# Designed miniproteins, single chains, continued (5), part 28

Each design is a single chain, and the fold is of that chain. pLDDT is the mean over its residues in the fold that is shown.

## One batch from the design tools (miniprotein)

Design m16943
Fold by ESMFold2-Fast:
Structure m16943 (fold): chain A 88 residues (1-88)
Amino acid sequence: MKSKIEELKKKIEELSSFLDYLYQVSQDDSLPDKQPELAAAYGKKFHELARELGKEHPDVPSELLLQLAVEKLKEELEKAKKELKELE
């Protein structure tokens, strides 16, 4: 069975890669055309997260929901990093 440490490391790697991809797209809007498989996978995850946040915050404009989705991913990454440190 995989250890909790291995699970946290994989979660940190996935969240870091996702956030890095979103940052790269913000700098180069043609990146999704160059990497369509990653664009499809990350785009779907990002919009699903924004949709769930919209259900929790129905009074928030859709443009701010996308910003909240990025902040939520950052919070989850920091939380996973803290949990990993506690297990070291």
Scores: mean pLDDT 74

Design m16944
Fold by ESMFold2-Fast:
Structure m16944 (fold): chain A 68 residues (1-68)
Amino acid sequence: SEKDELIEEILKVAEEILKKKMEEEGRSQEEIDKLLKETRENLKAILSTLSVEQQRVLLKWLKKEKEE
C-alpha cells in the first residue's frame, strides 16, 4: 500500500541521517548499530499511526535534511 511504501522510505531516510550524525559525533559502530535498531522499531510503530498526508510531510522534511 502507499502507506507501507511511505513508512519504508521514511525509515530508510531517517536511518541514513541518524547514522551520518552519529558517525560525525565519533560514536562507536556498536553504539550506532544499537541506536539504529531501537530507532527503527520505535519509528515504525509511530509511523503506522500517522495518516498518509502526515507521512508525506515528514518524508519531504527528512529528504530536505538529508540533501546536504
Scores: mean pLDDT 81

Design m16945
Fold by ESMFold2-Fast:
Formats: C-alpha cells, structure tokens, sequence
Structure m16945 (fold): chain A 80 residues (1-80)
C-alpha cells in the first residue's frame, strides 16, 4: 500500500514524538515512566489509525500536541 506524501510526513512526526518521549523517560521515576509508556502506546495507536484512515495532517498534529502536553504535565508532577 503506497503512502501519500502527507501520510509519510505524519509517520515521521509520530516517530519523532516517540523518540522525544524516550529521552524524557530517562529522567523520570519508575511510576512516571509507566504513565508515559501508556500515553505513548495510546498515541501511536491513535495516530496509526488516523494515517490508515487518510485523516488530515492537522488532526494528527493535534493528537501529538495533546499527548506531548500530557507528558509534560507528568514530567512537571514527577519533579515536585
């Protein structure tokens, strides 16, 4: 199944999100790491579904931005 240019770019954004989440996890407690792992897994599933369904890039970006904000909240809570 050929990927469109937009789908290929969305896949790169997903991969970048996962890589950044893995870097953040290095600084977290075991409990916070588990919370981040759940968000990453759910976000990957949602993004892959959107890509497969041919949804606009804007919807994919919004999902990734919302997930990144949630991971940031976990990071901020773990530092408290």
Amino acid sequence: KPLTEEQEFARLLRDDFVKKAEEIKKHLSPEAKERVDRIVAETQRKVDELIASGKPLEEIVKVLEEAAKEIQRIYDEDLA
Scores: mean pLDDT 82

Design m16946
Fold by ESMFold2-Fast:
Structure m16946 (fold): chain A 67 residues (1-67)
Amino acid sequence: SMEEVQKQAEKLLQRSEELVAQLLSDPRVPADQKALIQQSLDQFKKQLPELIKNDPSGLLSSIQLVE
């Protein structure tokens, strides 16, 4: 269902934000790489609603494969 897709997408986004925050605080990660990681997360957040709308079943299947 769309409700389940949104719930799983929200969990994925939350985990992604947590991982990115951890990477951004790691002194071993180069500044250039941190900028790219942050930009990628920002793009993902912007694209996520469209992914849910256009391919909800495919997105759900992909999330279930990763989790």
Scores: mean pLDDT 77

Design m16947
Fold by ESMFold2-Fast:
Structure m16947 (fold): chain A 64 residues (1-64)
Amino acid sequence: SMQEKIDKLIEQVKEQIARIRALKKQDLSDPAVAAELEKAKQELNKYAGELQSLGVDVAQALQP
Protein backbone atom coordinates (compact mmCIF):
# COMPACT_ATOMS: atom_id res chain seq x y z
CA SER A 1 0.00 0.00 0.00
CA MET A 2 1.00 3.67 -0.24
CA GLN A 3 1.21 3.94 3.56
CA GLU A 4 3.59 0.95 3.72
CA LYS A 5 5.85 2.63 1.12
CA ILE A 6 5.82 5.90 3.10
CA ASP A 7 6.56 4.09 6.40
CA LYS A 8 9.49 2.24 4.79
CA LEU A 9 10.92 5.50 3.38
CA ILE A 10 10.60 7.21 6.80
CA GLU A 11 12.48 4.25 8.34
CA GLN A 12 15.24 4.62 5.71
CA VAL A 13 15.52 8.39 6.38
CA LYS A 14 15.80 7.77 10.15
CA GLU A 15 18.46 5.10 9.53
CA GLN A 16 20.59 7.48 7.42
CA ILE A 17 20.24 10.30 10.01
CA ALA A 18 21.45 7.91 12.75
CA ARG A 19 24.32 6.74 10.52
CA ILE A 20 25.38 10.35 9.77
CA ARG A 21 25.39 11.15 13.52
CA ALA A 22 27.53 8.07 14.26
CA LEU A 23 29.99 8.86 11.43
CA LYS A 24 30.38 12.49 12.61
CA LYS A 25 31.69 11.13 15.95
CA GLN A 26 34.51 9.35 14.07
CA ASP A 27 37.72 10.84 12.61
CA LEU A 28 36.47 12.89 9.63
CA SER A 29 40.09 13.36 8.44
CA ASP A 30 40.02 9.63 7.51
CA PRO A 31 39.13 9.45 3.78
CA ALA A 32 37.17 6.20 4.33
CA VAL A 33 35.01 7.84 7.04
CA ALA A 34 34.52 10.97 4.88
CA ALA A 35 33.47 8.78 1.90
CA GLU A 36 30.94 6.84 4.03
CA LEU A 37 29.54 10.13 5.40
CA GLU A 38 29.08 11.48 1.85
CA LYS A 39 27.36 8.21 0.83
CA ALA A 40 25.00 8.40 3.84
CA LYS A 41 24.12 12.02 2.97
CA GLN A 42 23.35 11.00 -0.64
CA GLU A 43 21.08 8.15 0.55
CA LEU A 44 19.34 10.53 2.99
CA ASN A 45 18.69 13.05 0.17
CA LYS A 46 17.38 10.25 -2.09
CA TYR A 47 14.87 8.89 0.46
CA ALA A 48 13.82 12.38 1.65
CA GLY A 49 13.27 13.39 -1.99
CA GLU A 50 11.09 10.32 -2.58
CA LEU A 51 9.00 11.19 0.52
CA GLN A 52 8.61 14.80 -0.68
CA SER A 53 7.51 13.57 -4.14
CA LEU A 54 4.74 11.58 -2.36
CA GLY A 55 3.55 14.77 -0.60
CA VAL A 56 5.03 13.87 2.81
CA ASP A 57 6.38 16.61 5.08
CA VAL A 58 9.68 14.98 6.06
CA ALA A 59 10.29 17.29 9.06
CA GLN A 60 6.83 16.50 10.48
CA ALA A 61 7.26 12.74 9.84
CA LEU A 62 10.60 12.71 11.74
CA GLN A 63 9.27 14.34 14.93
CA PRO A 64 9.87 12.21 18.08
Scores: mean pLDDT 83

Design m16948
Fold by ESMFold2-Fast:
Order: sequence, then C-alpha cells, then structure tokens
Structure m16948 (fold): chain A 91 residues (1-91)
Amino acid sequence: APGLASLRVEPPVAKVGETVTITLEFTAPATVSYEVRDEDGNVVASGTVELPPGTHSIDIPVTRAGTYTVNLTVESPAGTRSLTLEIPVEE
C-alpha cells in the first residue's frame, strides 16, 4: 500500500460499550479519511486527519451489537488506497 506499512484492529471482536482501536503505521506522511457505519448503516463517526510517518491510532466507541463497517481512504505521495474493515461487536 502507498505509505501504509501495517494496519491492526484491537480487539478483533468487541463488546458493547468497548472502544475499538485501529492502529495504522505509515512510512511516509499520509492523509487518512474514515467513515464508520453501524449494522443499520448509520454513520457513527467520520473524519479526515493528516498524519506524519510512524504509528497512529483511531479510536471507535461501539455502543450497539452487530457489524460495524469502517471505510478508510489513505492518500500519500505514492498514491491513494481505499480499505474496508468489518468490526464484529457482541453483547
């Protein structure tokens, strides 16, 4: 991926009331746009952040059971990449 060296989601399965942390590692400066939707398709979080090289995190509070969908767009000097993540949330 252009500028994106690694991506982690912790915990891999969340419980209602927890915070899910998405950890991103960049080898170059990047602009990250994200949109988080709950199982019903409601946008629960969104933003755009400019990040220097290194390790960064995005915290997502999960308030409902079901599958949350995270759409990420990473823009770097090497190009643009889009990623979709699914986060299962249990009662």
Scores: mean pLDDT 80

Design m16949
Fold by ESMFold2-Fast:
Structure m16949 (fold): chain A 67 residues (1-67)
Amino acid sequence: TAAKIAELTAQLQALLAALEEAARAGDSRSVMAQAMEAGKLLTELSKLDPELAAQLGARLEAILREA
């Protein structure tokens, strides 16, 4: 549903922001934990909105390449 997509999107955006900060700080343990959580939310979002999941997944991948 639209409400569920909005919830997952908000949670993912917050996780991606926290992940970017953890990567910048060199906190590999937090990066791994947050990346795993983001992956779970992306899997759920892909069942509802695969295009949006692809966009957010690309952002996750970009952050992880810099970590």
Scores: mean pLDDT 83

Design m16950
Fold by ESMFold2-Fast:
Structure m16950 (fold): chain A 77 residues (1-77)
Amino acid sequence: SMVEEAKKLLSKKPLDPEIISKYLESEDEEVQLAALEVLLSHAKNRVEALVILDEFLKYSKNEKVKEYARKKKEELE
């Protein structure tokens, strides 16, 4: 599954911008949401989670993905 692929890639470099960009280039909302959830599950602390959320807010073109990221960011602040 794409979620399992994302978990394997993120386990090596969880904050690698090239890995994040690969999933953000997907026009599939489910793929972007799954990638965001996997990235957040690999975040070691609140600061790393906020960086991931800010990257999705900055670069995602999908409004539902951005709304999900906004809600998660509010929960962490």
Scores: mean pLDDT 71

Design m16951
Fold by ESMFold2-Fast:
Structure m16951 (fold): chain A 111 residues (1-111)
Amino acid sequence: EEVEELFKKIKELILKYVTDPNADREKIVEELVKLMKELFEKLSDDELIRYAWKLGVEIAKELNGDIVKLQRAFDLLEEVAKKLIEEYPEKKETVERFLSAFWFAALLEVN
């Protein structure tokens, strides 16, 4: 699967979770873990950080800077990150940097 298609799917799942109160969190986490594993296999650490930044910017724009929804998106990604780190402890630093880049980029788009 192309990296651009993975990006769109990851973004859509995050947006579905934060906008749909009936969204199945467990299923969304499972699918995000699968997509994030594929992304981490295809991209270098530097490319992953750039994608995290882009994802944070795009999500913040789609949510019109709604900080409560952005926090829900971050909480979802933290759960996904925890599962990725449990399965691949050697990737802990890269996963944590991905989360930090996402959150920092999203906050810069807020206002």
Scores: mean pLDDT 85

Design m16952
Fold by ESMFold2-Fast:
Structure m16952 (fold): chain A 73 residues (1-73)
Amino acid sequence: AMAERAQLLARIAEKLRELGLSDETVNRVVAIVLEHWDDPEAALEAVREFLRQEHGEDTAEKAVEAIRKILEE
């Protein structure tokens, strides 16, 4: 339901901040995940591409792995 989506998005945002990402980057990643909410694989691919362009491969993979674990719980 809507409350569950908001809670998962909040957890994603918190985890990304723990990885050292700025609030601007975190907000963009959350927006990408929300846009692709019904297709988690597309969401993770879009996040990986966005973060790879801005922050490099290592940061992209760490963020994608963190989001994947939250969504698979």
Scores: mean pLDDT 82

Design m16953
Fold by ESMFold2-Fast:
Parts: structure tokens; C-alpha cells; sequence
Structure m16953 (fold): chain A 99 residues (1-99)
């Protein structure tokens, strides 16, 4: 279960980072990849459900902030990518809860 959860978060993080990079947001892409890898390592190590949930929440809030910053800058492409990245990671978290 832990290894499958870790793999799921790694894949979701890579997909989210790719989407952000395609939108030209390399800084957000790199940070999302780092945070997703941290969640994956914690899951593989058998961290508590509370710790995993806290890391997931921090990553989603980071993406919500990135989307808002992009909207305020008038960059709808980056804003849309950040929103879609958050959806990918929320879906991954729900799938991980079933494992």
C-alpha cells in the first residue's frame, strides 16, 4: 500500500509539473514536483495519515495561491494550469485514501 501511494503521488506530481511547465510557469512546476516528492517519501516511509493530509493540504494551498497570483497578473494560461494541477493532486489524494 505505501509503495503504491508513493508511486501515485510521484506520477500526479510529474503530471502537474508538466502542465505548469507547458504554461510557462517553471518556478511553480519545480516547487510542485518537490512538494509531491516529499508527500511520496512520507507515504513510502509510513508517515501518519495526519502528516500525509497536512502535506497534501500545503501543496493544494500553494497551487491555489499560484493560480490567484497568475490571475492578478492577467496570466490566465498560468492560472488555468495551476487550477488543473490542483485538481490532479486532489484526485491523487482521493485515490491514495482507497489504498
Amino acid sequence: ANKKKAELFKRAGEEAARLLREAGDEETAERVKELAEEIAKAAEAGASPGKIAALETALVLYLVGAALDAELAGDEKKAEAARKAAEILVKAAKEADKL
Scores: mean pLDDT 86

Design m16954
Fold by ESMFold2-Fast:
Structure m16954 (fold): chain A 56 residues (1-56)
Amino acid sequence: SSLDELTELSRQAMKASIAGDEDKLAEILNQLKEKGETKIADTIQSALDAERRARG
């Protein structure tokens, strides 16, 4: 189902964010945008920006 797909993509995005894997995050963001889930994609981008900011 679409919900199951979103759950899996969100889980992968969280793992990539924790690992600092920007390339994998970009791939997941593209998949989310193709599915029309722009709001979730924006949330992930914000998390990536926060991670970079936390490094000082």
Scores: mean pLDDT 74

Design m16955
Fold by ESMFold2-Fast:
Structure m16955 (fold): chain A 55 residues (1-55)
Amino acid sequence: KERLRAELEAAIRHLREHRDEYVESLVKNVGFSRELAEKVVDMLIAVEEALLERL
């Protein structure tokens, strides 16, 4: 549980710090529109934050 919390905190921090890079990756490599890519990244951050609150 401690390990999972630390990993999730690191993942959230990484996503926040590199948000623009993940958005560009989704646009270039997956073919998402920029609007959709931004929503997907923001949704992932929100889901991970919600999971962290429950750990």
Scores: mean pLDDT 80

Design m16956
Fold by ESMFold2-Fast:
Structure m16956 (fold): chain A 72 residues (1-72)
Amino acid sequence: EVQEKNLKKKLEKLNTDIAELQARIDSLQARYEEAKAAGDTEAVEKLQTEIDSLQAELDRLNRMKEILEKKL
């Protein structure tokens, strides 16, 4: 019972972190499209690097979420 509630809280925190990362990726993708439309190659490269890093972190958090969900 207590362990299930603790796992649920950790899962909710993970969901929040995932949602925040997704929002950041979405924001960066919007900036990427703007920079691309403007022909700002330097901004495009910088934004792509940041998006790639956040995508890797998102993948890691999603994997942790699956593990926690299996324990519930």
Scores: mean pLDDT 83

Design m16957
Fold by ESMFold2-Fast:
Structure m16957 (fold): chain A 80 residues (1-80)
Amino acid sequence: SELEELIKEARELIDKAYELAKTLSGAVRQVVLHEIDRLRKELDELEAKYKAGDTSEELRKQVEEIIETAKRIIESLKKL
């Protein structure tokens, strides 16, 4: 399903952001890892809703927002 594929994409982007972030040091590493942990938790909650039968457009939009946020984090880390 499209929503299942979006959840998978979000997960892969979060994992990529984490791999980039763990190469950092100091306060920047802590801030970025905290943001990634928050996204991971939000995605876990959305995936739980999906598994419970939620296939709404609202859930899809929330997963897409996580994807966009993870992409922004990755692009920011590439500039550091």
Scores: mean pLDDT 87

Design m16958
Fold by ESMFold2-Fast:
Structure m16958 (fold): chain A 94 residues (1-94)
Amino acid sequence: SSEAEEIKKEAIEILEEVKKLFPEEASHIDRLIERLKNVDLSDMEALLEELEKIGMAVAHIMLKHKAPEELKQKLLSRMKEILERAEKLVKEQK
């Protein structure tokens, strides 16, 4: 689905931005990107599960590196929007 492909693309863009901000997390972020790239987009539940893991990882990285509140809110807000869109796709598929 085009929406699932857009969600995947936007999540990868967020992960690439986090990697640029915290290069020390690059190996962890690259693993998350590879997992997301290999998600079967016919399985919206699998996509949601990987996005939830990404959201948790982004939140953890922000806290670990004491990111400024504005940066934290911006990145977590973008993740929340993507997660809400993925949840809608899961409900539409079920």
Scores: mean pLDDT 86

Design m16959
Fold by ESMFold2-Fast:
Structure m16959 (fold): chain A 80 residues (1-80)
Amino acid sequence: MIPALSVEEAKKLVEEFESLIPQVEAKIDELSKTDPKAAQALRFVLNEGKTAVEELKKDPSDLKAQGLLQMVMLSIKAAL
């Protein structure tokens, strides 16, 4: 199970995700030249993360949005 985050931890996760967006976009561009399917999958993950961030900016205690962003971050860190 994905652990519940405190409000402070959720805010830090949002900041970490937003700081990684340029690196993820660069990785998507790199992958699009060699593996378009992997590039599309990573872009989907990035978009899911952006959605989770919008929900967490409204309510940082939203457990569903916290869980989604935590899963997104695991996928992004594995791809970078």
Scores: mean pLDDT 84

Design m16960
Fold by ESMFold2-Fast:
Structure m16960 (fold): chain A 71 residues (1-71)
Amino acid sequence: MQQGLQQARQAIRHLRDGDLDTAVQHLTQASRYARDNPDAVMQLSTGGSHALDGDVDGALRSTRQAIRLLS
């Protein structure tokens, strides 16, 4: 659980820095660590989709929801 939360927090930093590719990598790793929490995995996947579309605000919103579900 802590590793998934750490990866999601790293994704937020990279999203804010505009490094969307690295943010998607961190969201993917967070999903692998969070596999026992399907709601968090869905939010991380949605965040990754928004990041791939260049929607930083959407990616940040979904990633923050995942962090709340993992906390």
Scores: mean pLDDT 85

Design m16961
Fold by ESMFold2-Fast:
Structure m16961 (fold): chain A 66 residues (1-66)
Amino acid sequence: MDVVKRVAAHDLGVSVEQIDKLVELIKENPEWSPEEIAKKAKEELGLKVSIEDLANLAKGLMEVLK
């Protein structure tokens, strides 16, 4: 998990702390789609990343968290 977070943070130009907050959002909202998580994270965390890239990351994190 930690290695996946570091790689994703580097590739998207975000901090590991922001990835941790994204994981927390996923755990709190297990019924949401990756796209819904991405939209919420972008608005609440002020991420300078596209919704598409965040949705792909959220999908990957959801798979690892199962």
Scores: mean pLDDT 75

Design m16962
Fold by ESMFold2-Fast:
Structure m16962 (fold): chain A 71 residues (1-71)
Amino acid sequence: GKEEAFEIAERFFEGMRKALKVIDKEFPDVPWEVQLRAAAAVGARTAQADRPLSDEEILKLVKEEVEKLLA
């Protein structure tokens, strides 16, 4: 069915939403295009996880993805 695809998409968007909030607090001076790209990358990584990620894990992924984009 399509149920698995919808569950993966839901995890992706939830991860991206959490990442955007973290980026706004931790990296407020980063351009919005970089914020969106980093959040999408964290969303994808969240969707690939076999379990819900903690806020601390989301923060770690945000730092990794933002640093990659600013390199």
Scores: mean pLDDT 84

Design m16963
Fold by ESMFold2-Fast:
Structure m16963 (fold): chain A 67 residues (1-67)
Amino acid sequence: SPAEEAAAAAGMLAKKKAEEVGKKTGVEPVVEVRTLGDDVGQGTATAGDETFEVRLTAEEARALRAQ
């Protein structure tokens, strides 16, 4: 679904941000994704004491893939 695609993209972006912290500490990021209705996805990634959250609409996720 569009929301699932957005959630996957948001999770990947959040993970990428958390991986920078993880490389310095040796901690693997923990990634969680969820859908927020029909067209919005959320990704959250935690590395140690730092948490990164990204929200994307399906349209925004599609635009990111087109680049």
Scores: mean pLDDT 77

Design m16964
Fold by ESMFold2-Fast:
Structure m16964 (fold): chain A 93 residues (1-93)
Amino acid sequence: DEADRNRLGLALYDQAVASTDKKEQIILLSSTGAVGASDATKGILASMALKGIPVETTDPDVLKIEELVKKGDFEKAEKLFKELDAELRKRLA
């Protein structure tokens, strides 16, 4: 069950990372939340934050990405996102 949930979560996360559409991001976020794929949900929130889409979260990694984007420090935001992306992909695999 957890492996199936993580596999579905990873597929939804990959779609969210590739998307530039805000509505699609919101749908994918709600879908991972409904599945209970917490790592995929965190990844989608981080991807949304990197794209400048407002997110509601208490996750410190996502909040740091959002802060860096608001400051215009896009290179540091992208570096932090890539580090987070690598960790989340390992956990979802």
Scores: mean pLDDT 81

Design m16965
Fold by ESMFold2-Fast:
Structure m16965 (fold): chain A 98 residues (1-98)
Amino acid sequence: MSEELKKKLEEQLGPEEVKLLREAVAAARAGDDVTAIRLAAKAFGIPLSDEELEAIAAGDGKAAKEFSIKMLEYLLKHIDIPEIQKKLKEELEKLKKE
């Protein structure tokens, strides 16, 4: 099942975008939120301004949270895979709670 999800995600985003997302997740898990956000924005072609990146780098939790919500909402709109949509919705709810 996880392999099927990875295949569907690669088909919709492409292998380079999936690679960038894996790197973004690894960076986030390591506590490097700036690198995680930059890589995720690059993967989806989402414009990231220097002001947004500077705010996030400065530890502005509101800026980081707002960008993460924007990213997850973009993914929910552009990825038509129900199983991934469920996971993205769960992450969005966790982010809104924390």
Scores: mean pLDDT 72

Design m16966
Fold by ESMFold2-Fast:
Structure m16966 (fold): chain A 76 residues (1-76)
Amino acid sequence: MSEAEREAHLLAALAELRKARTAEDVRRNGRVMLETATTPEQRARVRAALQALVDESRDPAVRAAAREGIAELDRL
């Protein structure tokens, strides 16, 4: 996969994460992002998107899944 294709996949996953309505949507998109985010800069963008869900989502399950994603990312 080219760098441009990886960036496009990451941007698409980040856009879907912002629209996440369920904890499963957060976990699914989180897995895709962890697999595609290979640079520190890409990982920082993933972390920021997950943090936005923690801060802005009204669904406690979505917030919990986002915190789990941040914890997993911070273990890398």
Scores: mean pLDDT 77

Design m16967
Fold by ESMFold2-Fast:
Structure m16967 (fold): chain A 68 residues (1-68)
Amino acid sequence: AEELVKQARELIEQARKALEAGAPKSEVQALLDRARDLIRKAREAGADPAEVSELEAEVARLLDELAA
């Protein structure tokens, strides 16, 4: 569970940096999709609900920025 949370945080950070660097929206979306999958698996594995909710909120915010 902790390892999955860590991997999700790393993918979210990569997506944020890619978005800031002007990477293609498809690349940023792919990173966020992978992060969402890891967050789901972390939740299923019994990760801290507060950490899971925080990560879900970060992904949602970045997806909203992509859609703007």
Scores: mean pLDDT 82

Design m16968
Fold by ESMFold2-Fast:
Structure m16968 (fold): chain A 88 residues (1-88)
Amino acid sequence: MVEVTDELLKNTKTMSREEIEKEIEKLREYARRAEEAGALEAAERLLANAEQIERLLKEGDLEKATAAAMVAMSSEVLRAIGEIFDLE
């Protein structure tokens, strides 16, 4: 079995392609809602992160795509969530 991950990636369990695609869709949805609320810079950052994750997914780097999605959800989405979305 293939089992190659960095210390950084070990803390983030690798998601499947389908799970990563769902995260990309969530980021784009959050970006659209942030833009509607007037949080334009947050919307731009969310879209940029979604694009980056999509590139990693196309390159076949599922581990890096997973890590990028987790970072985007933690850093960029929290800014938008604090203004217009539910914070769990």
Scores: mean pLDDT 69

Design m16969
Fold by ESMFold2-Fast:
Structure m16969 (fold): chain A 95 residues (1-95)
Amino acid sequence: LQEEADKAVDRAIEALREVAEKYPSVAPTAQRAIDRVEKARETFSDPAQRAMAAAGAALTVALSLIDVGPEATEYAKRLFELAKELIDLAIKLRK
């Protein structure tokens, strides 16, 4: 479960980097989100807290993509799905 959560966090960081490269207008927001997740990995030994930080980052960037256009909206949907996966994993880790 912890390994699954850490892999989901890694996937979130990769997705945020792809967004930063593809959508320059969102790149500053995506980079701040990546920095936040990386700081959480350094700060939190709790895998649930790391997963929640990644979920928050994905949601922040997804909201920024909604106004860019239809193609960006599909990326936003993928980030929403990833955030949901991370939240579900964080809940399971706390049981």
Scores: mean pLDDT 81

Design m16970
Fold by ESMFold2-Fast:
Structure m16970 (fold): chain A 55 residues (1-55)
Amino acid sequence: MWSPEELEAFLNSLPLSEEEKARLRELAQGDRERLGIALATLLHERSEELQAYLA
């Protein structure tokens, strides 16, 4: 489970738009389950792009 600081570091390490980061921050404050689902969906949708970026 991420602390707020770890979540910010994680989001900043990803090739996400400012709008995507803002949406994920909003979900993190409101609903941890929704944040998890949103992150899983984003990672699945952009898995190849994110893997290439993180490598």
Scores: mean pLDDT 67

Design m16971
Fold by ESMFold2-Fast:
Structure m16971 (fold): chain A 74 residues (1-74)
Amino acid sequence: MLSREEQVEMLVEAAETLLAKAEEALKAGDRDTARSLLDNARFVLEVLAGNPHADPARVAALRARAEELEAQLA
């Protein structure tokens, strides 16, 4: 069983990885893949919302990256 801190760290790392892959897909011109990866990242960030073990500054930075990517996909 993972500790709560380990579970939160895994979710943060998952969001970071999904956003990085979405940014790469967008740079490659693959908007459909970028959108799908962004949607998955946003879902993970929603799960992190209100979690007392999540670093709020780190989550806020990831949300800002997701918002910037969403704007580029609009």
Scores: mean pLDDT 83

Design m16972
Fold by ESMFold2-Fast:
Structure m16972 (fold): chain A 61 residues (1-61)
Amino acid sequence: MSPQQRKQLMLELLRTELGFSDEEIQEMSTLSFQEMVRTVSSKVSPDDVEKFSLQYSLALS
C-alpha cells in the first residue's frame, strides 16, 4: 500500500472509529502521515490509540 493510500485509510478510520469531525479530518488531511500519527496520539486517550492502532493494522492486511 502506498504512503498516500495509508494516509487515506487512516483518515477514514479516524472518521469511522474515533468519531473525528469533517473539520478535524480536513485539518488532518493537510498533514503528512507521520504528523497525523503524532496528532492522533496527542488528542486521543492511550486506550483509544491502542484500539485505533489495532483497527488500522487489521485494515492494512
Scores: mean pLDDT 77

Design m16973
Fold by ESMFold2-Fast:
Structure m16973 (fold): chain A 80 residues (1-80)
Amino acid sequence: SDAEIAALRRRLATLDSQIATVQEQKADLEEELKKELAKTGGVRTPQIDAIEQKLKQLDELRARLEAERAAVEARLAALG
C-alpha cells in the first residue's frame, strides 16, 4: 500500500513535469504561428501548416498525459 502510493506519487510528479514541458512547447509554437501569420497577412503557407500539425500533435500528447494523470489521481483516491 505505502510502496504503491509512493510509486503513484512519483508517476504523478513525472506526468506533471511532462505536461508542463508540452505546455511550454505549445506556447512557443503558438507564438511562432502568430509571428508567421503576421508576416503572411494570414495567408496559409507550408511552414504555417507544419506548425499547426505540430500543435495538433502536442494537443493529442497533452490529452493523453492528462488522461493518465487523472487515472493516477483516481487510483490514489481509491487507495485512501
Scores: mean pLDDT 90

Design m16974
Fold by ESMFold2-Fast:
Structure m16974 (fold): chain A 67 residues (1-67)
Amino acid sequence: LEGGGGILPAGATVEEVEANLRRVKDKILANARAAGYSDEELSALETRLDGAIATQVAWEKEREAAA
């Protein structure tokens, strides 16, 4: 993800990864809003971030299931 997630401890669950990614998304959106992004730009950014988070979470679930 473009935002580079926060550091999680070894053994972090998929749920913790998703929660961390959503927190990063919220921070990115808050920063974009503060920077003067329009509602349309924020909506597009949120959609892209949601897609990226879903992809990352799916990858983490696949990795966990394969382990």
Scores: mean pLDDT 75

Design m16975
Fold by ESMFold2-Fast:
Structure m16975 (fold): chain A 96 residues (1-96)
Amino acid sequence: SMLQQRREFARELVRDFALGALREAGYEEIAEALERENAPTELALLLLAAVVAERNPEAMERDFEEAIRLAREAGLEELVRLIEEARRELRERIER
């Protein structure tokens, strides 16, 4: 339907935005993996929310856990490793 085509186009635009924002935030390897593996837009947005959004540490951890779960369910093992690495690095930055 026309609405489905428009929703898909909007999803692609939002995905491109999320990938660009992840790259600007210094998470280029995650952005490249998401693009290479054609990961869902929802996963890219969730990772962007976890990494760059002004969130408390608890909300950030929940977003990372959900992103890892979604990536694992999709069979994106390389992306799971990159997400876990980014989560560890961000935790270390917050504790410093």
Scores: mean pLDDT 75

Design m16976
Fold by ESMFold2-Fast:
Structure m16976 (fold): chain A 71 residues (1-71)
Amino acid sequence: MEEKIKKLEEALKKGDLGTASRILVELYDEGITVEELVEKIKDPEQKEFVKRMYKMIELGRAEGAARRAAA
């Protein structure tokens, strides 16, 4: 787990948003909370990116379920 967070930080530092996004999806699927991730990330810009990505993943799942129920 810690190793994945380190790889996430390195990807964000390099501006490799593709790799960062893939790692964030994997961490989300493993049940890691956004609060745990932002606690371990020191850079404010990286914290904002992580929060945004996690919220988009969560909203995407909620919207998908609501759209299927409404259709």
Scores: mean pLDDT 74

Design m16977
Fold by ESMFold2-Fast:
Structure m16977 (fold): chain A 80 residues (1-80)
Amino acid sequence: MAPEIAAALQLLEDAARNSKYSDQFQEVLDKLKKAKTIDDMIEIVRAAKAKYSSNSDLVKVLDQVENLLETARRIEKRIS
């Protein structure tokens, strides 16, 4: 697993453990663990950001996760 993906998952695990939004972060984490590609993981995070767009605390954590996944995608440089 790319270090950036491991960091993104750890960030969500920490947020699920220490946040009043534990259920929401756990839902996103569970979906990411089932994702088959980095692109699928990014789409899951973007969908969650759209769903929770009115909650700045949730969006801030999800934005950090998306940035880590985008970095992993750039390093992998998949050619479609």
Scores: mean pLDDT 80

Design m16978
Fold by ESMFold2-Fast:
Structure m16978 (fold): chain A 68 residues (1-68)
Amino acid sequence: KPVEKAAEALQKGDLETALRYVEEAIKKNDREAIHLAGVLANQARIRGDEELSERAQKLADEAEKKFR
């Protein structure tokens, strides 16, 4: 499951890989992607990766609109 792979990547600190799997989970209509995108955005922000945080936040907003 893409959502499970995204969670794995987050645990490893591989935020770029996590972002890609979150995108895949959103495409597959997996609602868990909303939470993971938010976690990703927060982790990237804490680590000072503003570009990745912004990309993850956009994914979270997109998923939120789809799964409302």
Scores: mean pLDDT 79

